# Ledger of designs, part 67: designed miniproteins, single chains, continued (4)

Each design is a single chain, and the fold is of that chain. pLDDT is the mean over its residues in the fold that is shown.

## One batch from the design tools (miniprotein)

Design m14304
Fold by ESMFold2-Fast:
Structure m14304 (fold): chain A 84 residues (1-84)
Amino acid sequence: HMHQQAQQRLEQLRQEVDQIRADYERGRLSLDQAIDRLRRVAEELGRLIDETRDSDPDLARQAAILLSSVGVEIAEFSFEKMLR
C-alpha cells in the first residue's frame, strides 16, 4: 500500500541520516563523503514530500522536518570544511 511504502521509505531515510552521522564520527566517512551522502538523502526526502503532499500530508510534514534537519547538518559540515 502507498502509505506503508512511503512510511517505510521515510524510516529508511532517517536510518541513513543516523548512519551517516555515526560513520562520520567514527572516521569511516570524510567530510566530503558525509556531505555528498546527506545531499542525496535531501534529494530523496524532497521527492518523497512531492509524492505524498496530497495523499499523506502528515507523512509529508514528517519528511519536511527531517529534510530541515538534514539541511542544518549539511550547513554544519560545510562550515567545518571551510575551517580546514
Scores: mean pLDDT 86

Design m14305
Fold by ESMFold2-Fast:
Structure m14305 (fold): chain A 93 residues (1-93)
Amino acid sequence: SMEEIRRELEEAIARVEADPSLLERAKKANEELPDLLAQLPEEKQEELFRLAAAFQEAAREAYAAGDEEMALKIAAAGILLITERAKEALAAL
């Protein structure tokens, strides 16, 4: 549901706000992500792309509002969560 996506987004952002070292971890995760996604079934790729779109939209809204710091945190949170979910999905195959 949209409420579930919103909750996951808010929780992921809160984790990055609590631990700024996650910004550097997001850069490394971003390098891994394309190869992880390529190994997943199409249905799982589509699910993760929808989640990624929600984070991208939230980051754009923050940037448009002039909050560049929040936009970066939202983008990092999205990369970390998508990478985590991709690894979990791959391990379940």
Scores: mean pLDDT 85

Design m14306
Fold by ESMFold2-Fast:
Structure m14306 (fold): chain A 93 residues (1-93)
Amino acid sequence: MGLERLNEAEAELAFARMALTLGDYETAIRSLERVRELIEEAAREGLIDEELARRAIEALERAIEALKAGDAEAAREHLEEVERLLNEARKAL
């Protein structure tokens, strides 16, 4: 169950980065909100570490806030952190 949620989160994160590259911030934000839901579900099921999930959600919220402010560079940096944390979660499984 958690691996499937992590796979979906990774796919949504990749889609958000593509939307960001195209300047579609609304689509990027929607995809990042879905990533947050998937991480919260994986943490609730005990499939990822709660502290790691918290850090990933904080990075996602910062990315969403940056996109709302039109700061694509800050958003990209926060998304790189999310990607790194999701990869760390996958290695722990």
Scores: mean pLDDT 83

Design m14307
Fold by ESMFold2-Fast:
Structure m14307 (fold): chain A 86 residues (1-86)
Amino acid sequence: MEELIRKLIEEGERLGREQGEAYAAAHADELSPEAKALLVRAATLAGRALALKKAAELTGDEELRAEAERLYAEAKALGAQVEALA
């Protein structure tokens, strides 16, 4: 179970980063280098948060749920910074 959760979190983080990078590349003419970096970071954290939320749902682990909420809030704050830079 623990190894499966670890792999789920790693995969979520990787997918989030890849999605963020793809979006930044597609909008390269609209985004500053700073906005691109923040967007990729926000997407990476959101991916990790989603994976942790799924792990918490599967295990009932309150610590995983709290960590998912914390990372999602951080990703949301970074996303707001990207929006402000647009």
Scores: mean pLDDT 83

Design m14308
Fold by ESMFold2-Fast:
Structure m14308 (fold): chain A 72 residues (1-72)
Amino acid sequence: SAEEEEELFEKYKEEIKKLIEEAFKKGASDLEIFEKLGEFIKKLVEQGLSPELIEKLRDYALKEIAEARKKS
């Protein structure tokens, strides 16, 4: 349902945000950040998340990476 997709989106948005924030704090390279993000997204696909939700989460992650760069 739309409600379940919204709950999953909010949950995984928080996890993605933490992943990116921790990576930047550790001085990870862009390549390392994208590799970690790729591993995370792969696990979500394996869990059966919809392609639309995966696309939204990927787009969110790219936005968060851009924002983190501005603050570092």
Scores: mean pLDDT 81

Design m14309
Fold by ESMFold2-Fast:
Structure m14309 (fold): chain A 92 residues (1-92)
Amino acid sequence: MSLAKQVAQLLAKLAESEGGKAEVEVSGDHIKIRITNVGEKAREAAYRAAEIVKDNGGEAKIKEEGDELILEMKNISPIAYTAIALQLIGDM
């Protein structure tokens, strides 16, 4: 399993732990995750993940509409993957 899939699955698991539903699309180093009925922990984790990716030379964007959140990330460095995974595990 790729690091991208692992990170996406951790965020999905966090979202589902709060009663949300997560849909994950991974293509190489592109991650897109859609969370419906997004909880506060998953929302905050998604924003932190986007910040970590951008701070480490990658690209990230978030779109929110009501209780739905879409996070899209590209060009994620190994350091960013590690930081995101540690953050997500700590929030679970």
Scores: mean pLDDT 81

Design m14310
Fold by ESMFold2-Fast:
Order: sequence, then structure tokens, then C-alpha cells
Structure m14310 (fold): chain A 95 residues (1-95)
Amino acid sequence: SEEEKKRQLLIDAEVQLGLALITAYTIINLDPDTPEEEKERIKAIVEEMEALVDRLRQLYDEGAPLEEIEKVKAELDGKFAELQRIVREINARKA
């Protein structure tokens, strides 16, 4: 059903944000080798992801159409992919 799809998208979004927050915390606070500029970039991406998840929660609570929820989720997926790319680049330099 559309309601099940909306709920699953919100759950997936919350999981993506949780993973992003753990990853960002680890790099920003526990990694002395990552340059400050890259830490600020990661912080900015996570802040954008937080805003998108807040928007998804609002849309879900308001009963917004599935298509609107999917659009915001796609933006979140893009930000998460960007974060993962930066993390891979950081890890590749340490190898």
C-alpha cells in the first residue's frame, strides 16, 4: 500500500541519518589525520541530511502524497551517497 511505502521510506531515511551521524562523529572527533576543510564539508552534508529528514517527517505527518515523499527521499539518497564518496576518498588516502 502507499501508506506502507511512505512508512518504509521514512524508516530508511532515519537509518541513513543515523549512519551518517555515527560516521561524521567518528571522523570529526576521533580522526586527527582528516583535514579540517573535509571535516567541515562532512558536517555541512550531515546538516543538510538532518534538514531533509525533518522535511520527510513533516510530509509524512501531514499525509503528503507518496511522490512528494519520494522526491525528498531521493535528495537525501544523493546527500548520503556524497558523504559515502568523501569517506571512501579519506579511507583510500590512509591505505
Scores: mean pLDDT 89

Design m14311
Fold by ESMFold2-Fast:
Structure m14311 (fold): chain A 84 residues (1-84)
Amino acid sequence: SEAEEAFEKLLEEFEEYLKKLLEEIENEEDREKLKLEGEIEEGLLRIVYAVSKVAKDSDEEIIEKGKEMLEKAKKRLEEFKEEL
């Protein structure tokens, strides 16, 4: 569905964002790592908002798909934090 495609695109963009940040912070000082952690949290909140907006007036099936995408994004964020 159009909503499922939007969810998959959002997750893919988040994955690409995290990969770029890992490349940038690999040799950074701890203060820069903490700043980037904050930026990642904000990025996750933007995804949550975007998914919620797409799902708001949708069928239950699409809402459940949105929840799955949010859980994947949260899992990736936790994995990313372990790399910091």
Scores: mean pLDDT 69

Design m14312
Fold by ESMFold2-Fast:
Structure m14312 (fold): chain A 73 residues (1-73)
Amino acid sequence: MMGDQVAKNMKIGEKLTKEDPNIGKEINDIINKGDNIGVVMGSMYAKKKDEEIKKKKDNNNNIKNIINNIINN
């Protein structure tokens, strides 16, 4: 059976899929291509995407707040 780390990474993937369905499609494509190792690869991809989104979100939140203040006021 999959290890606890893979299970935790898959839960991260579920959260990302709810926010962006394209990420869910990418994870499923990796799982389907990798057979028995695809779930492990998909879980690692979900973890990397979560880390990238967190880094970009910190940078983009400042930009989005500036843009929203200009557009909405």
Scores: mean pLDDT 71

Design m14313
Fold by ESMFold2-Fast:
Formats: sequence, C-alpha cells, structure tokens
Structure m14313 (fold): chain A 92 residues (1-92)
Amino acid sequence: MEAEELLKKGKYEEAAKLAKELLKDENPEVRARALEVLVEALIKLKKYEEAAEVAAKFLKDESEEVRRAAAIGLKKVLDAKPELLEFARKEA
C-alpha cells in the first residue's frame, strides 16, 4: 500500500492524506490497514486528538477486522497521550 510506503519514508502528512482516502474503501482489509497507517502518522505528527477521534469513529465499523484495528489504534494514542482518556470517557 502506497500509504504504508510514505509512512516508512517519514512522509507523515502525505501518508495521512492517502490513508484518509483509503478509509472509504469497500474492502475491510484496505480500511483496517489504512486506519493503522493514519493513526501512526497522526501520532508522529503529534495530532493525538485527531488520531483518537478517527480510531473511536471506526470502533463502529461493520467489519470486525476494522473495529480491531480501531481499538488497537486508540490504545496507542492513549499510551502516547493519557489525558485523552477523559475525552473517551465522555463519549461512553
């Protein structure tokens, strides 16, 4: 996936933009991988709130694979910025 290659090259803004487009894909494998790339890129860019919001949104995805990627992504964000746990509690 080109978004993963951009992430590996340190092109985090470009990786995030491409990953956002791939989140609209009908294939749940593509959406799950795109979500993993997007969350990692946003963490590298220190955009923790955006990363948490995207991960939380995809917890409601139709595919179990995508929901699993979302849960893992959200944990990574909360590990990097624990104060965002209060945001997650207000949404529950």
Scores: mean pLDDT 82

Design m14314
Fold by ESMFold2-Fast:
Order: sequence, then structure tokens, then C-alpha cells
Structure m14314 (fold): chain A 62 residues (1-62)
Amino acid sequence: ADDAEINRLVADIGRIARQLRQQGRMTDAQSEALGQRVADLVARRDIAGLRAIRDDLQARLA
């Protein structure tokens, strides 16, 4: 259950970040920092933190 949710959130974050990079709205440095933050949240199993990141990135795409 939690692992499936974490995997979906990580996949969503990765797709949104790739779209932001393709639009020139995210630098390589920002993408690297995001990857490190996501890895930390995954290690802590912080689903709420992962959802917050996904929602923030999705809002930036709009």
C-alpha cells in the first residue's frame, strides 16, 4: 500500500520535473536538488512530503 503510493508519487514527480525542464522552467541544478530531496523523503517514507512536492510542481506547470 505505502510502497505503491510512494512509487506512484516518485513517478509523478519525475514526469512533472521532466516537463518543467523541457519548458526551460527548471535548471539542471534545481533538478539535482529535487532528486536529493525526493530520495530523502522516500527514505523517511514521508508520503505527505512527496504529495506536497508533486502538488507544488504540478502548480508550476499550470
Scores: mean pLDDT 86

Design m14315
Fold by ESMFold2-Fast:
Structure m14315 (fold): chain A 85 residues (1-85)
Amino acid sequence: SDNEFQQLENELIQVKTDILKAYDDYLKGELSKDELENLIKKAKEQLKKAEEQQKTMNKEQQKSITQLINFVNGGILLLEEMIKR
């Protein structure tokens, strides 16, 4: 439904915002490696949930959610690269 779509979109936008904040905070030394690893784990759990919920949506909604999923996946890979250093 449109309500389920809007809720999922808002949840993924929040995950995107959390990733961007974590990136900035980690670079400033305001976020620990363990805190960043926990944030990555939670973001991956949200992605898995989003991919399952997306299956019940129409094609236009799926397209919009896929764009947000792609952003979150890219952000996770960036944060994982930072942790390896």
Scores: mean pLDDT 87

Design m14316
Fold by ESMFold2-Fast:
Structure m14316 (fold): chain A 97 residues (1-97)
Amino acid sequence: KKEEIEKELREAYENTSEEELEEERERLSRSTTEAALRPDRAEAVRERALKLADELEKILKAKEAAEKIKELAKNPEKMGEATRIYMEAVVEEMKKA
């Protein structure tokens, strides 16, 4: 959920460098792509990505990021890119908060 990702990023933002935060984003991106390529997980991963995109639009008003995530979610091979866009939008919210 958004709160879980925000909490993880907030703790990382407070306790680590920009370089380490980027490593965490890359790790989550790779994990999501691998899950999306599994036949038994692909539907659940796609549905979660679409739900997170809707939350980005409604809560963060990040319409462009949400649209990109929805487009990338159509292709399982690009789910890592969708995750990265989501994480970047959340980090921008954390900097403002």
Scores: mean pLDDT 68

Design m14317
Fold by ESMFold2-Fast:
Structure m14317 (fold): chain A 92 residues (1-92)
Amino acid sequence: AEEARIEELAATLSVSKELLRTLAEVTGRLPGEATVRRLVEQEVKALEEQLKNVSKLKPEEKEYLKKLLERRYPLASKEAQKLMEELLKKLE
C-alpha cells in the first residue's frame, strides 16, 4: 500500500522514489504532496542561489560543495538534479 503511494507521488511530483523513502524514514511517515512540493521548491531556490555565487567560492569550498552535491544527487528532484549537474560542471 505505501509503495503504491510512493510510486504515485514520485510520478506526480517528478521526484525519485528514493527521496520519498528517505523522507519517510527520517520523519517516521510518508510526507504529503504539499510538503514534498515545498521541499522541492526550497531545494531548487537554494541551488539557483548557489549557481549565482559559485564563482565567489574558495577552492576548498568548491571541493566541499562538489562532494555534497554528489552525495545529494540521487535524492534530488529531477529539476534539482538538472541544477546540480550545471553546478558540478562549473565546479570542474
Scores: mean pLDDT 77

Design m14318
Fold by ESMFold2-Fast:
Structure m14318 (fold): chain A 67 residues (1-67)
Amino acid sequence: GKKLRVTPLSLEVEDGVVRLTARVEYLGESWEVTYEIPYTGDTVDLSAVFAAVVERAREEAARRFPG
């Protein structure tokens, strides 16, 4: 089956933002993306960050391969 694969390459936490660079693989193609997820305060919810990254990767894959 054709499945989306997201492989994290680097995770950086800076003032007010989590920056995650990942490799996305779909339908035999692969590309690298960097996602910036804003956060407020001193606590980062990594589960929420990961969910947002996967969702965005799925949306980008759907735009690249709409059929």
Scores: mean pLDDT 77

Design m14319
Fold by ESMFold2-Fast:
Structure m14319 (fold): chain A 70 residues (1-70)
Amino acid sequence: SEIERLERELERAQRELEEVKKERDEILSKIKDPKKKNRVDSIYGMREMSLEVEIHLLERKIEQLRREEE
């Protein structure tokens, strides 16, 4: 079903967000230069925000489709 497809996409995006968060923590722990650390942190922050927006839109679409089953 369309809902099942969107739920799989949501699970994928959620897993990707967790991996990005883990990668961010690992990379930042290795950087001692504050300027480099801030730059890398900003890049990962933008990537996390993009994934969070994707997750939010998928959740909204799933909820809308579930309401249409009423």
Scores: mean pLDDT 86

Design m14320
Fold by ESMFold2-Fast:
Structure m14320 (fold): chain A 91 residues (1-91)
Amino acid sequence: IALEVFLKLPEDVREAVKKALGAKDDKEAAERLARELERLGDAILRDEPLAAFLERLGLPAEYAEHLKRFYLEYTIELGVRQLKEAVEKVT
């Protein structure tokens, strides 16, 4: 799930995030990014908390919109998957 959403990011963003998080591959980078953004929660949709997160990782401010999109798409896909699993248990 996190990997599929992460692979939708531009290559330069993916490589920068992977390096900033010290991840060995895209899967680890996706999982670490998802966990870090989940810790911020809804605050990631606000400019100041997201700017602080980018600065902490040494990422450019221009990446803010890409990280917001990743978080929103990840949470939507995770929610859809959880709903499908619940339906499958009764069908």
Scores: mean pLDDT 72

Design m14321
Fold by ESMFold2-Fast:
Structure m14321 (fold): chain A 90 residues (1-90)
Amino acid sequence: SSEEKIQKIMTVVSEMVLKLIELHEENKEDKKKFEELLDKINKLAQDLEEGKISIEEFIKGLEKLLKETELSEEMRKVIEEMIKKIREIA
């Protein structure tokens, strides 16, 4: 069901957010840019949970974030892994 898929996606998002936080703490990334990144991811996740966007729109939102945000190579890889896992659930 769509609800079960969304729950699995939220688990993936939570795991990837934790990895992003760990990378930020290890690499001392720019705090403001990091907070803006997390805010954008959390807003997309909230909109998905509230049924304001579809799973495909959520994936497109994450892909847009990768294209429009200056990210370290390591941060970029984490988000790319998130997108890949979400596509496997969708």
Scores: mean pLDDT 83

Design m14322
Fold by ESMFold2-Fast:
Structure m14322 (fold): chain A 77 residues (1-77)
Amino acid sequence: MEEYEELARKAVEALRKDPNHMEALRALKYALQQLKDVPNPSEVIKEAERIYVRAINLGLISADEPAEKLEIPEPAK
């Protein structure tokens, strides 16, 4: 569980630097799918959900696209 929160955090950081980072968007979707059953999501998970919803609304990623288990690189800084 904590590993998926860390993945979501890294995806959020990558997307703050590059909103079109497709690998980070897919990793974010996967992490959020694994965390969907958490009854009290942390602020990190809530922030990740906001960024994911924004990406869907902008057409950067499809809600119908299969979630894939992905790793994202650490932020450049």
Scores: mean pLDDT 69

Design m14323
Fold by ESMFold2-Fast:
Structure m14323 (fold): chain A 90 residues (1-90)
Amino acid sequence: LSPETIAALEAQLDEMRKQMEEMLKELEENESLPASKLAGMALLAIGIIIDAEWIIEQSTDPAVVERAREVKRLAEEVLEKIKELIKKEE
């Protein structure tokens, strides 16, 4: 990968990380959220996990791989928190 391509991937991964951190904060601050909102968050988190896994598999750059692993971990935490909230409403 060129330095320019690496910088672009790192910027995209940073944006995904910020999005997941914001969702995690909202999930932690609220005891209940509408099912439609939880579904939307889950779909976004699943998409980010798929994208991060693809980047990990395709990239040979250690910095990009490590950032993608962090983003995947955060998205998995978002999904786990969503599952906890759904179980509380059952």
Scores: mean pLDDT 80

Design m14324
Fold by ESMFold2-Fast:
Structure m14324 (fold): chain A 65 residues (1-65)
Amino acid sequence: MKEIEELLERSREVAERMGADIRLEVRDGEIIVTVPGLSLETELAIGLIQIQAWVAGVKVRVRVE
């Protein structure tokens, strides 16, 4: 649980730093990343979040609205 919370906070920091419009939520022990569309900024932020999650052993799901 703490690992997911720390990863969620770190993921928010990545999104803010990249200027990416991303919504982050935890569901069933997974991180859900929701984006309104794909841009270079959102793609880079998603990639960084996925790498960090893989290292932490947490699953990530990406949704495009």
Scores: mean pLDDT 79

Design m14325
Fold by ESMFold2-Fast:
Structure m14325 (fold): chain A 86 residues (1-86)
Amino acid sequence: AADVEAQLQAIIRELEEIEEELKVETDVLRIIGLTLRAIGLYLDGEKLVDQAIASGSLSRATAQAYRDRIDEVYKRVLEVAKEKLK
């Protein structure tokens, strides 16, 4: 795998960009689309972390730190989406 950390950082960045987009979005269908995209990125990130641990490409500690950050950003995305769809 070319740069597992770069891929994980890209997923985190895209989740952060979706969080900011959701804060200003008013169209319900776009909010749903952004939320579905965030779910896909979260699942890709979890899979990539698991693969990195299994292959030894990342230490367990580094992989867990990326997982924790992905979880944190994803939870913020879901919180914003929930407020917007209220």
Scores: mean pLDDT 87

Design m14326
Fold by ESMFold2-Fast:
Structure m14326 (fold): chain A 85 residues (1-85)
Amino acid sequence: MKLEEDIKKTDEAIEALLAELRRAGEFYGVPKEEMDKILAEFREEVEKLKEYYKDPSEIINGLNELAGRYLDRIRELAVELKKKK
């Protein structure tokens, strides 16, 4: 079997990354409205990864790269917003 465990790990990774992105947004002071847009884009890219990669290991690798990219975007946005306050 193991496929169920791999799917569960993928879902857990997605939820953990969403929580981490939201926490980063709160830590850096990004408004909820901006974070909601970022999280929606992240979820859409996750669905594309699931459609394109049917192997859980490839999905997990793609999720890690995607999360790093979104964390960088959140940090850059936070710097811009802090300068305006």
Scores: mean pLDDT 77

Design m14327
Fold by ESMFold2-Fast:
Structure m14327 (fold): chain A 64 residues (1-64)
Amino acid sequence: MSPHIEQFHLEMGRVADRARSVEELRRGLEELRDRWLKQHPDIPPEDRELIDQMIDQVVRHAER
């Protein structure tokens, strides 16, 4: 599961670099998460929680 989390983290960085506002960032990260979970349905609950925590952290950082 760590390689999938590493790849997700890289994709989050791309979304953050392209976002012009916190709302665009939230939308982009939500779309990325939905796509990721659809493509990787076997992700364990702990990794899903980690993904949600990573998104929340990035959004909070962008608000500062």
Scores: mean pLDDT 78

Design m14328
Fold by ESMFold2-Fast:
Structure m14328 (fold): chain A 67 residues (1-67)
Amino acid sequence: MDLKKVFEILSKYLSEEQLEELERRVVRYIAEHGRLPTREEILEFASKYLSEEQLKEVEEELEKLGL
């Protein structure tokens, strides 16, 4: 449920293709580590697609939602 909300926020900033790439990276991470990535790790993955300003906006939105 929380991961879905994170992706909903990121969908405002990322293209459909970039979201699919991020989802694949999360799936790979789970396969390699046996756990879900943390919020911080997801933001690191997404930082490749986001400007510094957009990354800060995403961080603010996630904090407001307690994610």
Scores: mean pLDDT 79

Design m14329
Fold by ESMFold2-Fast:
Structure m14329 (fold): chain A 97 residues (1-97)
Amino acid sequence: GMKEQQQKIDEEVQRHLQQLDRDLAGLPGGWTEEFRQRARQLAIDRGLADAGDPEGNKRVAEILEEDIKEMRVRTKDDLERLERLKKRLEEYRKKAK
């Protein structure tokens, strides 16, 4: 389902970021600021990391709002996940101000 697909995408993104970190750590100078910012932006766009800025946190909040809207609540675990998403949304909304 969409939930399973999203989890697989999130896991794939995280694996790619970890692999990129390992590859760049082997280079003289390690992660450049440019590559670090690109990796951060990718994680932010997926709702996996804090944007560090109000506009980026607004984008993360929009992603979380979409996740909440698409979530089908059928079990107690789904309700608990929905409540966690709502708390995360409020945290990112506060950081977006």
Scores: mean pLDDT 58

Design m14330
Fold by ESMFold2-Fast:
Structure m14330 (fold): chain A 76 residues (1-76)
Amino acid sequence: EPLDLIGVLRRTKEEIEETGEVSEEQVAQLVYALQLLGREEEAAELYAAYEAGTIDPEKAIELAERALEELEKRRA
C-alpha cells in the first residue's frame, strides 16, 4: 500500500523528540521527503551525517517540520 508520508514524518518527528535519537529508517524517510521537495543538498548532508555518526536530532526535527509544512502545502 502507498506510504502516508505525512503521517510517517509526523511519527518520525515525535519519536526523535521523545528519544533524542535518529534511526536509519527515520533518516531514510527524511531523505526521501527532502528529495521529493527538491532539497537535494539537505538530503545529501543528512545521509553524510548518518554515515559519519554525527546526526544532530534537533536538526533532524527541524528538517522533518520543514518537510511536513511543504508536503501539507502541496497537498492543499
Scores: mean pLDDT 79

Design m14331
Fold by ESMFold2-Fast:
Order: structure tokens, then C-alpha cells, then sequence
Structure m14331 (fold): chain A 65 residues (1-65)
């Protein structure tokens, strides 16, 4: 299980990445990060298929719970 500190670090990293939007390359980096943090390929794909950055962050928060 991820610690509160790890969850916070993940969410802050994604918030910064999504605020610097416009890069297809950034979506690939987010996917790699999620996999490295222990998410499945299906979970990472679900996050990347979000309509906007807020929905993506909400999905990550749910997965970290």
C-alpha cells in the first residue's frame, strides 16, 4: 500500500505535468510513471483516457485509495 507521502508526491507530480499540457510525450511519461508507481496497464490507460487533467487526477486519487 502506498504511504500518504507517496500519494501526495504522485498527485503533485501529475498536477504539475498536467498543468504543462500540450505534449503527447508528456502523456507517455505519465503512463511510465504510473506503471513505475505500481499501477496496472489498464489503470494507467484509464487515467490517460480521461477527458481532462482534473478527471485524470481524480482517477489517480481513487486508485491510490
Amino acid sequence: MLSEEQKKAILETLRLALSRLSDEELREQIAKGLLAWGFSEEEAESVLNSKDGQEALKKVEELLS
Scores: mean pLDDT 70

Design m14332
Fold by ESMFold2-Fast:
Structure m14332 (fold): chain A 77 residues (1-77)
Amino acid sequence: MSDQQAQQLVDQAQQYLEQAREKLKQGDAQGAVDYARQASDLAQQAADGSTDPQIKQKALQIQREAKEVSEEAKKLA
């Protein structure tokens, strides 16, 4: 994919990560896991489709943070 498309995926992943954190704060464990999974999937697609080191770095950070949200949500489920 183009770096422009990869950047759009990173932006979408970041939004899903924010939704996941909001669901976690609301005590919605299932919603938090679902949004975190979507964030991780989009970030992985961006990392795989980009040669830009900054895009790859942001994508890996989002995947890391999404995993943390999922782990916290599983403690509530």
Scores: mean pLDDT 84

Design m14333
Fold by ESMFold2-Fast:
Structure m14333 (fold): chain A 85 residues (1-85)
Amino acid sequence: AKVEEEIQRIMSELYRRVQALLEAGASKEEIVDVLIEGIRKIAEVANNPEWGERMIEEVRRLYKEGASVQEILSLVLQKAQELIK
């Protein structure tokens, strides 16, 4: 479906952006902001604002608990994949 293809594109773009930021030595806070932006885009394309809200809350919780960028990114990509199929 067109929606599935668009979400897969956003996930791939998000992964690449996070990797580029890590390589550039960006702060964890900057990377978390990019992850939240990606979640909002996925939620908009999926027309699922409740999923977006839950994912943003989960990302903020993991950040406060000291989870790594890789752990947070993996969770976001997994949950986005589950959303589309």
Scores: mean pLDDT 87

Design m14334
Fold by ESMFold2-Fast:
Structure m14334 (fold): chain A 94 residues (1-94)
Amino acid sequence: LTEEQELDVAGAIALLAVAVSIVAERNKGRFDDAEKLREVGAWLAEQIDKAKSFEELVKAVEDALQRARDLGLSPEAIRLLETVLETVKKLLEE
């Protein structure tokens, strides 16, 4: 894979992580958290599309976590999202 294709795959994995978090919150009946996560995911998708390096992608993931906190997601939803995105960040920094 080219570096551009590797960056695209990494971005897709980050977005899948957010999608899994949305499904988990919906299954627990936390529809407000799920809707806020959809907003975070949409913003992250835009930032990933603009990212030209792994460093920029990692920053977008970190900024997405902060955006989730600022939107007032429940502590449980934030913890789940943080755990999933931290795993993605570690994969990107390997």
Scores: mean pLDDT 78

Design m14335
Fold by ESMFold2-Fast:
Structure m14335 (fold): chain A 80 residues (1-80)
Amino acid sequence: DPEKIKALEEEMKKLQAQAQELLQQNNELVKEIDKLISETKTQEELQELVEKYKPLVEKSREQMDKLVEQSEKIRKELSK
């Protein structure tokens, strides 16, 4: 079904665009964390930064894993 294949290809392009955006956001997050770490004066402030930003980094990893899983499902469908 050509229309179904086209829809799957468009979804793949959308996932690729989302992955690129996520990578850019991660790069910006890392730069912000590095800056804040350089500005910390106590171990407690450093721990608070780690606790604050660790869930954001983990959420980003989960979003990337989800995009990979979705792309694999589309690849399997396209191979039929």
Scores: mean pLDDT 80

Design m14336
Fold by ESMFold2-Fast:
Structure m14336 (fold): chain A 86 residues (1-86)
Amino acid sequence: MTEAEQLLEELLEKAEELYNKALSEDISLDEVNEFEEKVRSLISQGQPALEAGAGTELGKRLRELAKKILELLEKTKEIIKKREAE
């Protein structure tokens, strides 16, 4: 396992924890936005390497992990926004 793969797996686990906290009303939109900004920054820094590895199984796995993280964060934000929209 590469350091990049380990990092994305850890970020996915944290994103899942944030999603569960959103369901329990234990998290704010600001916290999710800050985490998403960090995730997007890390993905942007790795983008050239991910594009160069696009034809490899590892590159495909890294892109799918990044996609899953961002999709889960979007769902988390939707839950929080619905709750905070008074």
Scores: mean pLDDT 75

Design m14337
Fold by ESMFold2-Fast:
Structure m14337 (fold): chain A 77 residues (1-77)
Amino acid sequence: PVSTVRRELTIEDLKKAVETLEGWVARTRPSPEVAAAREHLQRAKDVIEKYKDNPEKAIEEATRHLAEAEAHLSALR
């Protein structure tokens, strides 16, 4: 019961998350894991832009892609 997910989680928050993970990708050597993370980040950006008129859907779909990208990057440590 900590978060207020939708109320706190905005399109700007998603964009910041994308930028943070893109920073990790940029500082990491090319690899299959980095390529996978990059593709998920690209899709997160695409859905944020596609659904900017419907933030709830943008948040739902972008969050999935961000989670996938983060999983790939955290595996690289």
Scores: mean pLDDT 75

Design m14338
Fold by ESMFold2-Fast:
Structure m14338 (fold): chain A 100 residues (1-100)
Amino acid sequence: SMEERLAQAEAMLATAEAVAAAMRADYAKHRASLSADDQAQADAILARIDALLAQMKALLAQMKANIDNEEKVRALMRELLIVEAGITLDEMLLYEILKS
């Protein structure tokens, strides 16, 4: 149902925000032990994650505005899944930097 798709999208955003917050906290603890190059890469990745989270929020707002248009909501959900995949990739890259 459209209500289930919206609930799924809201849950995905909440999870992505929580994971991003945890990654920022972990980076803050380890920042001083990283090389300048690793710090610059981590800062760039976190900036990309912030931009992607803003995109997820915009897509969710569009889904809510178009709730009566099933085809539009389905298309927006597909875009949201792609953005979420991008966040996951950036989180994996950040994790590898923090292990160094």
Scores: mean pLDDT 90

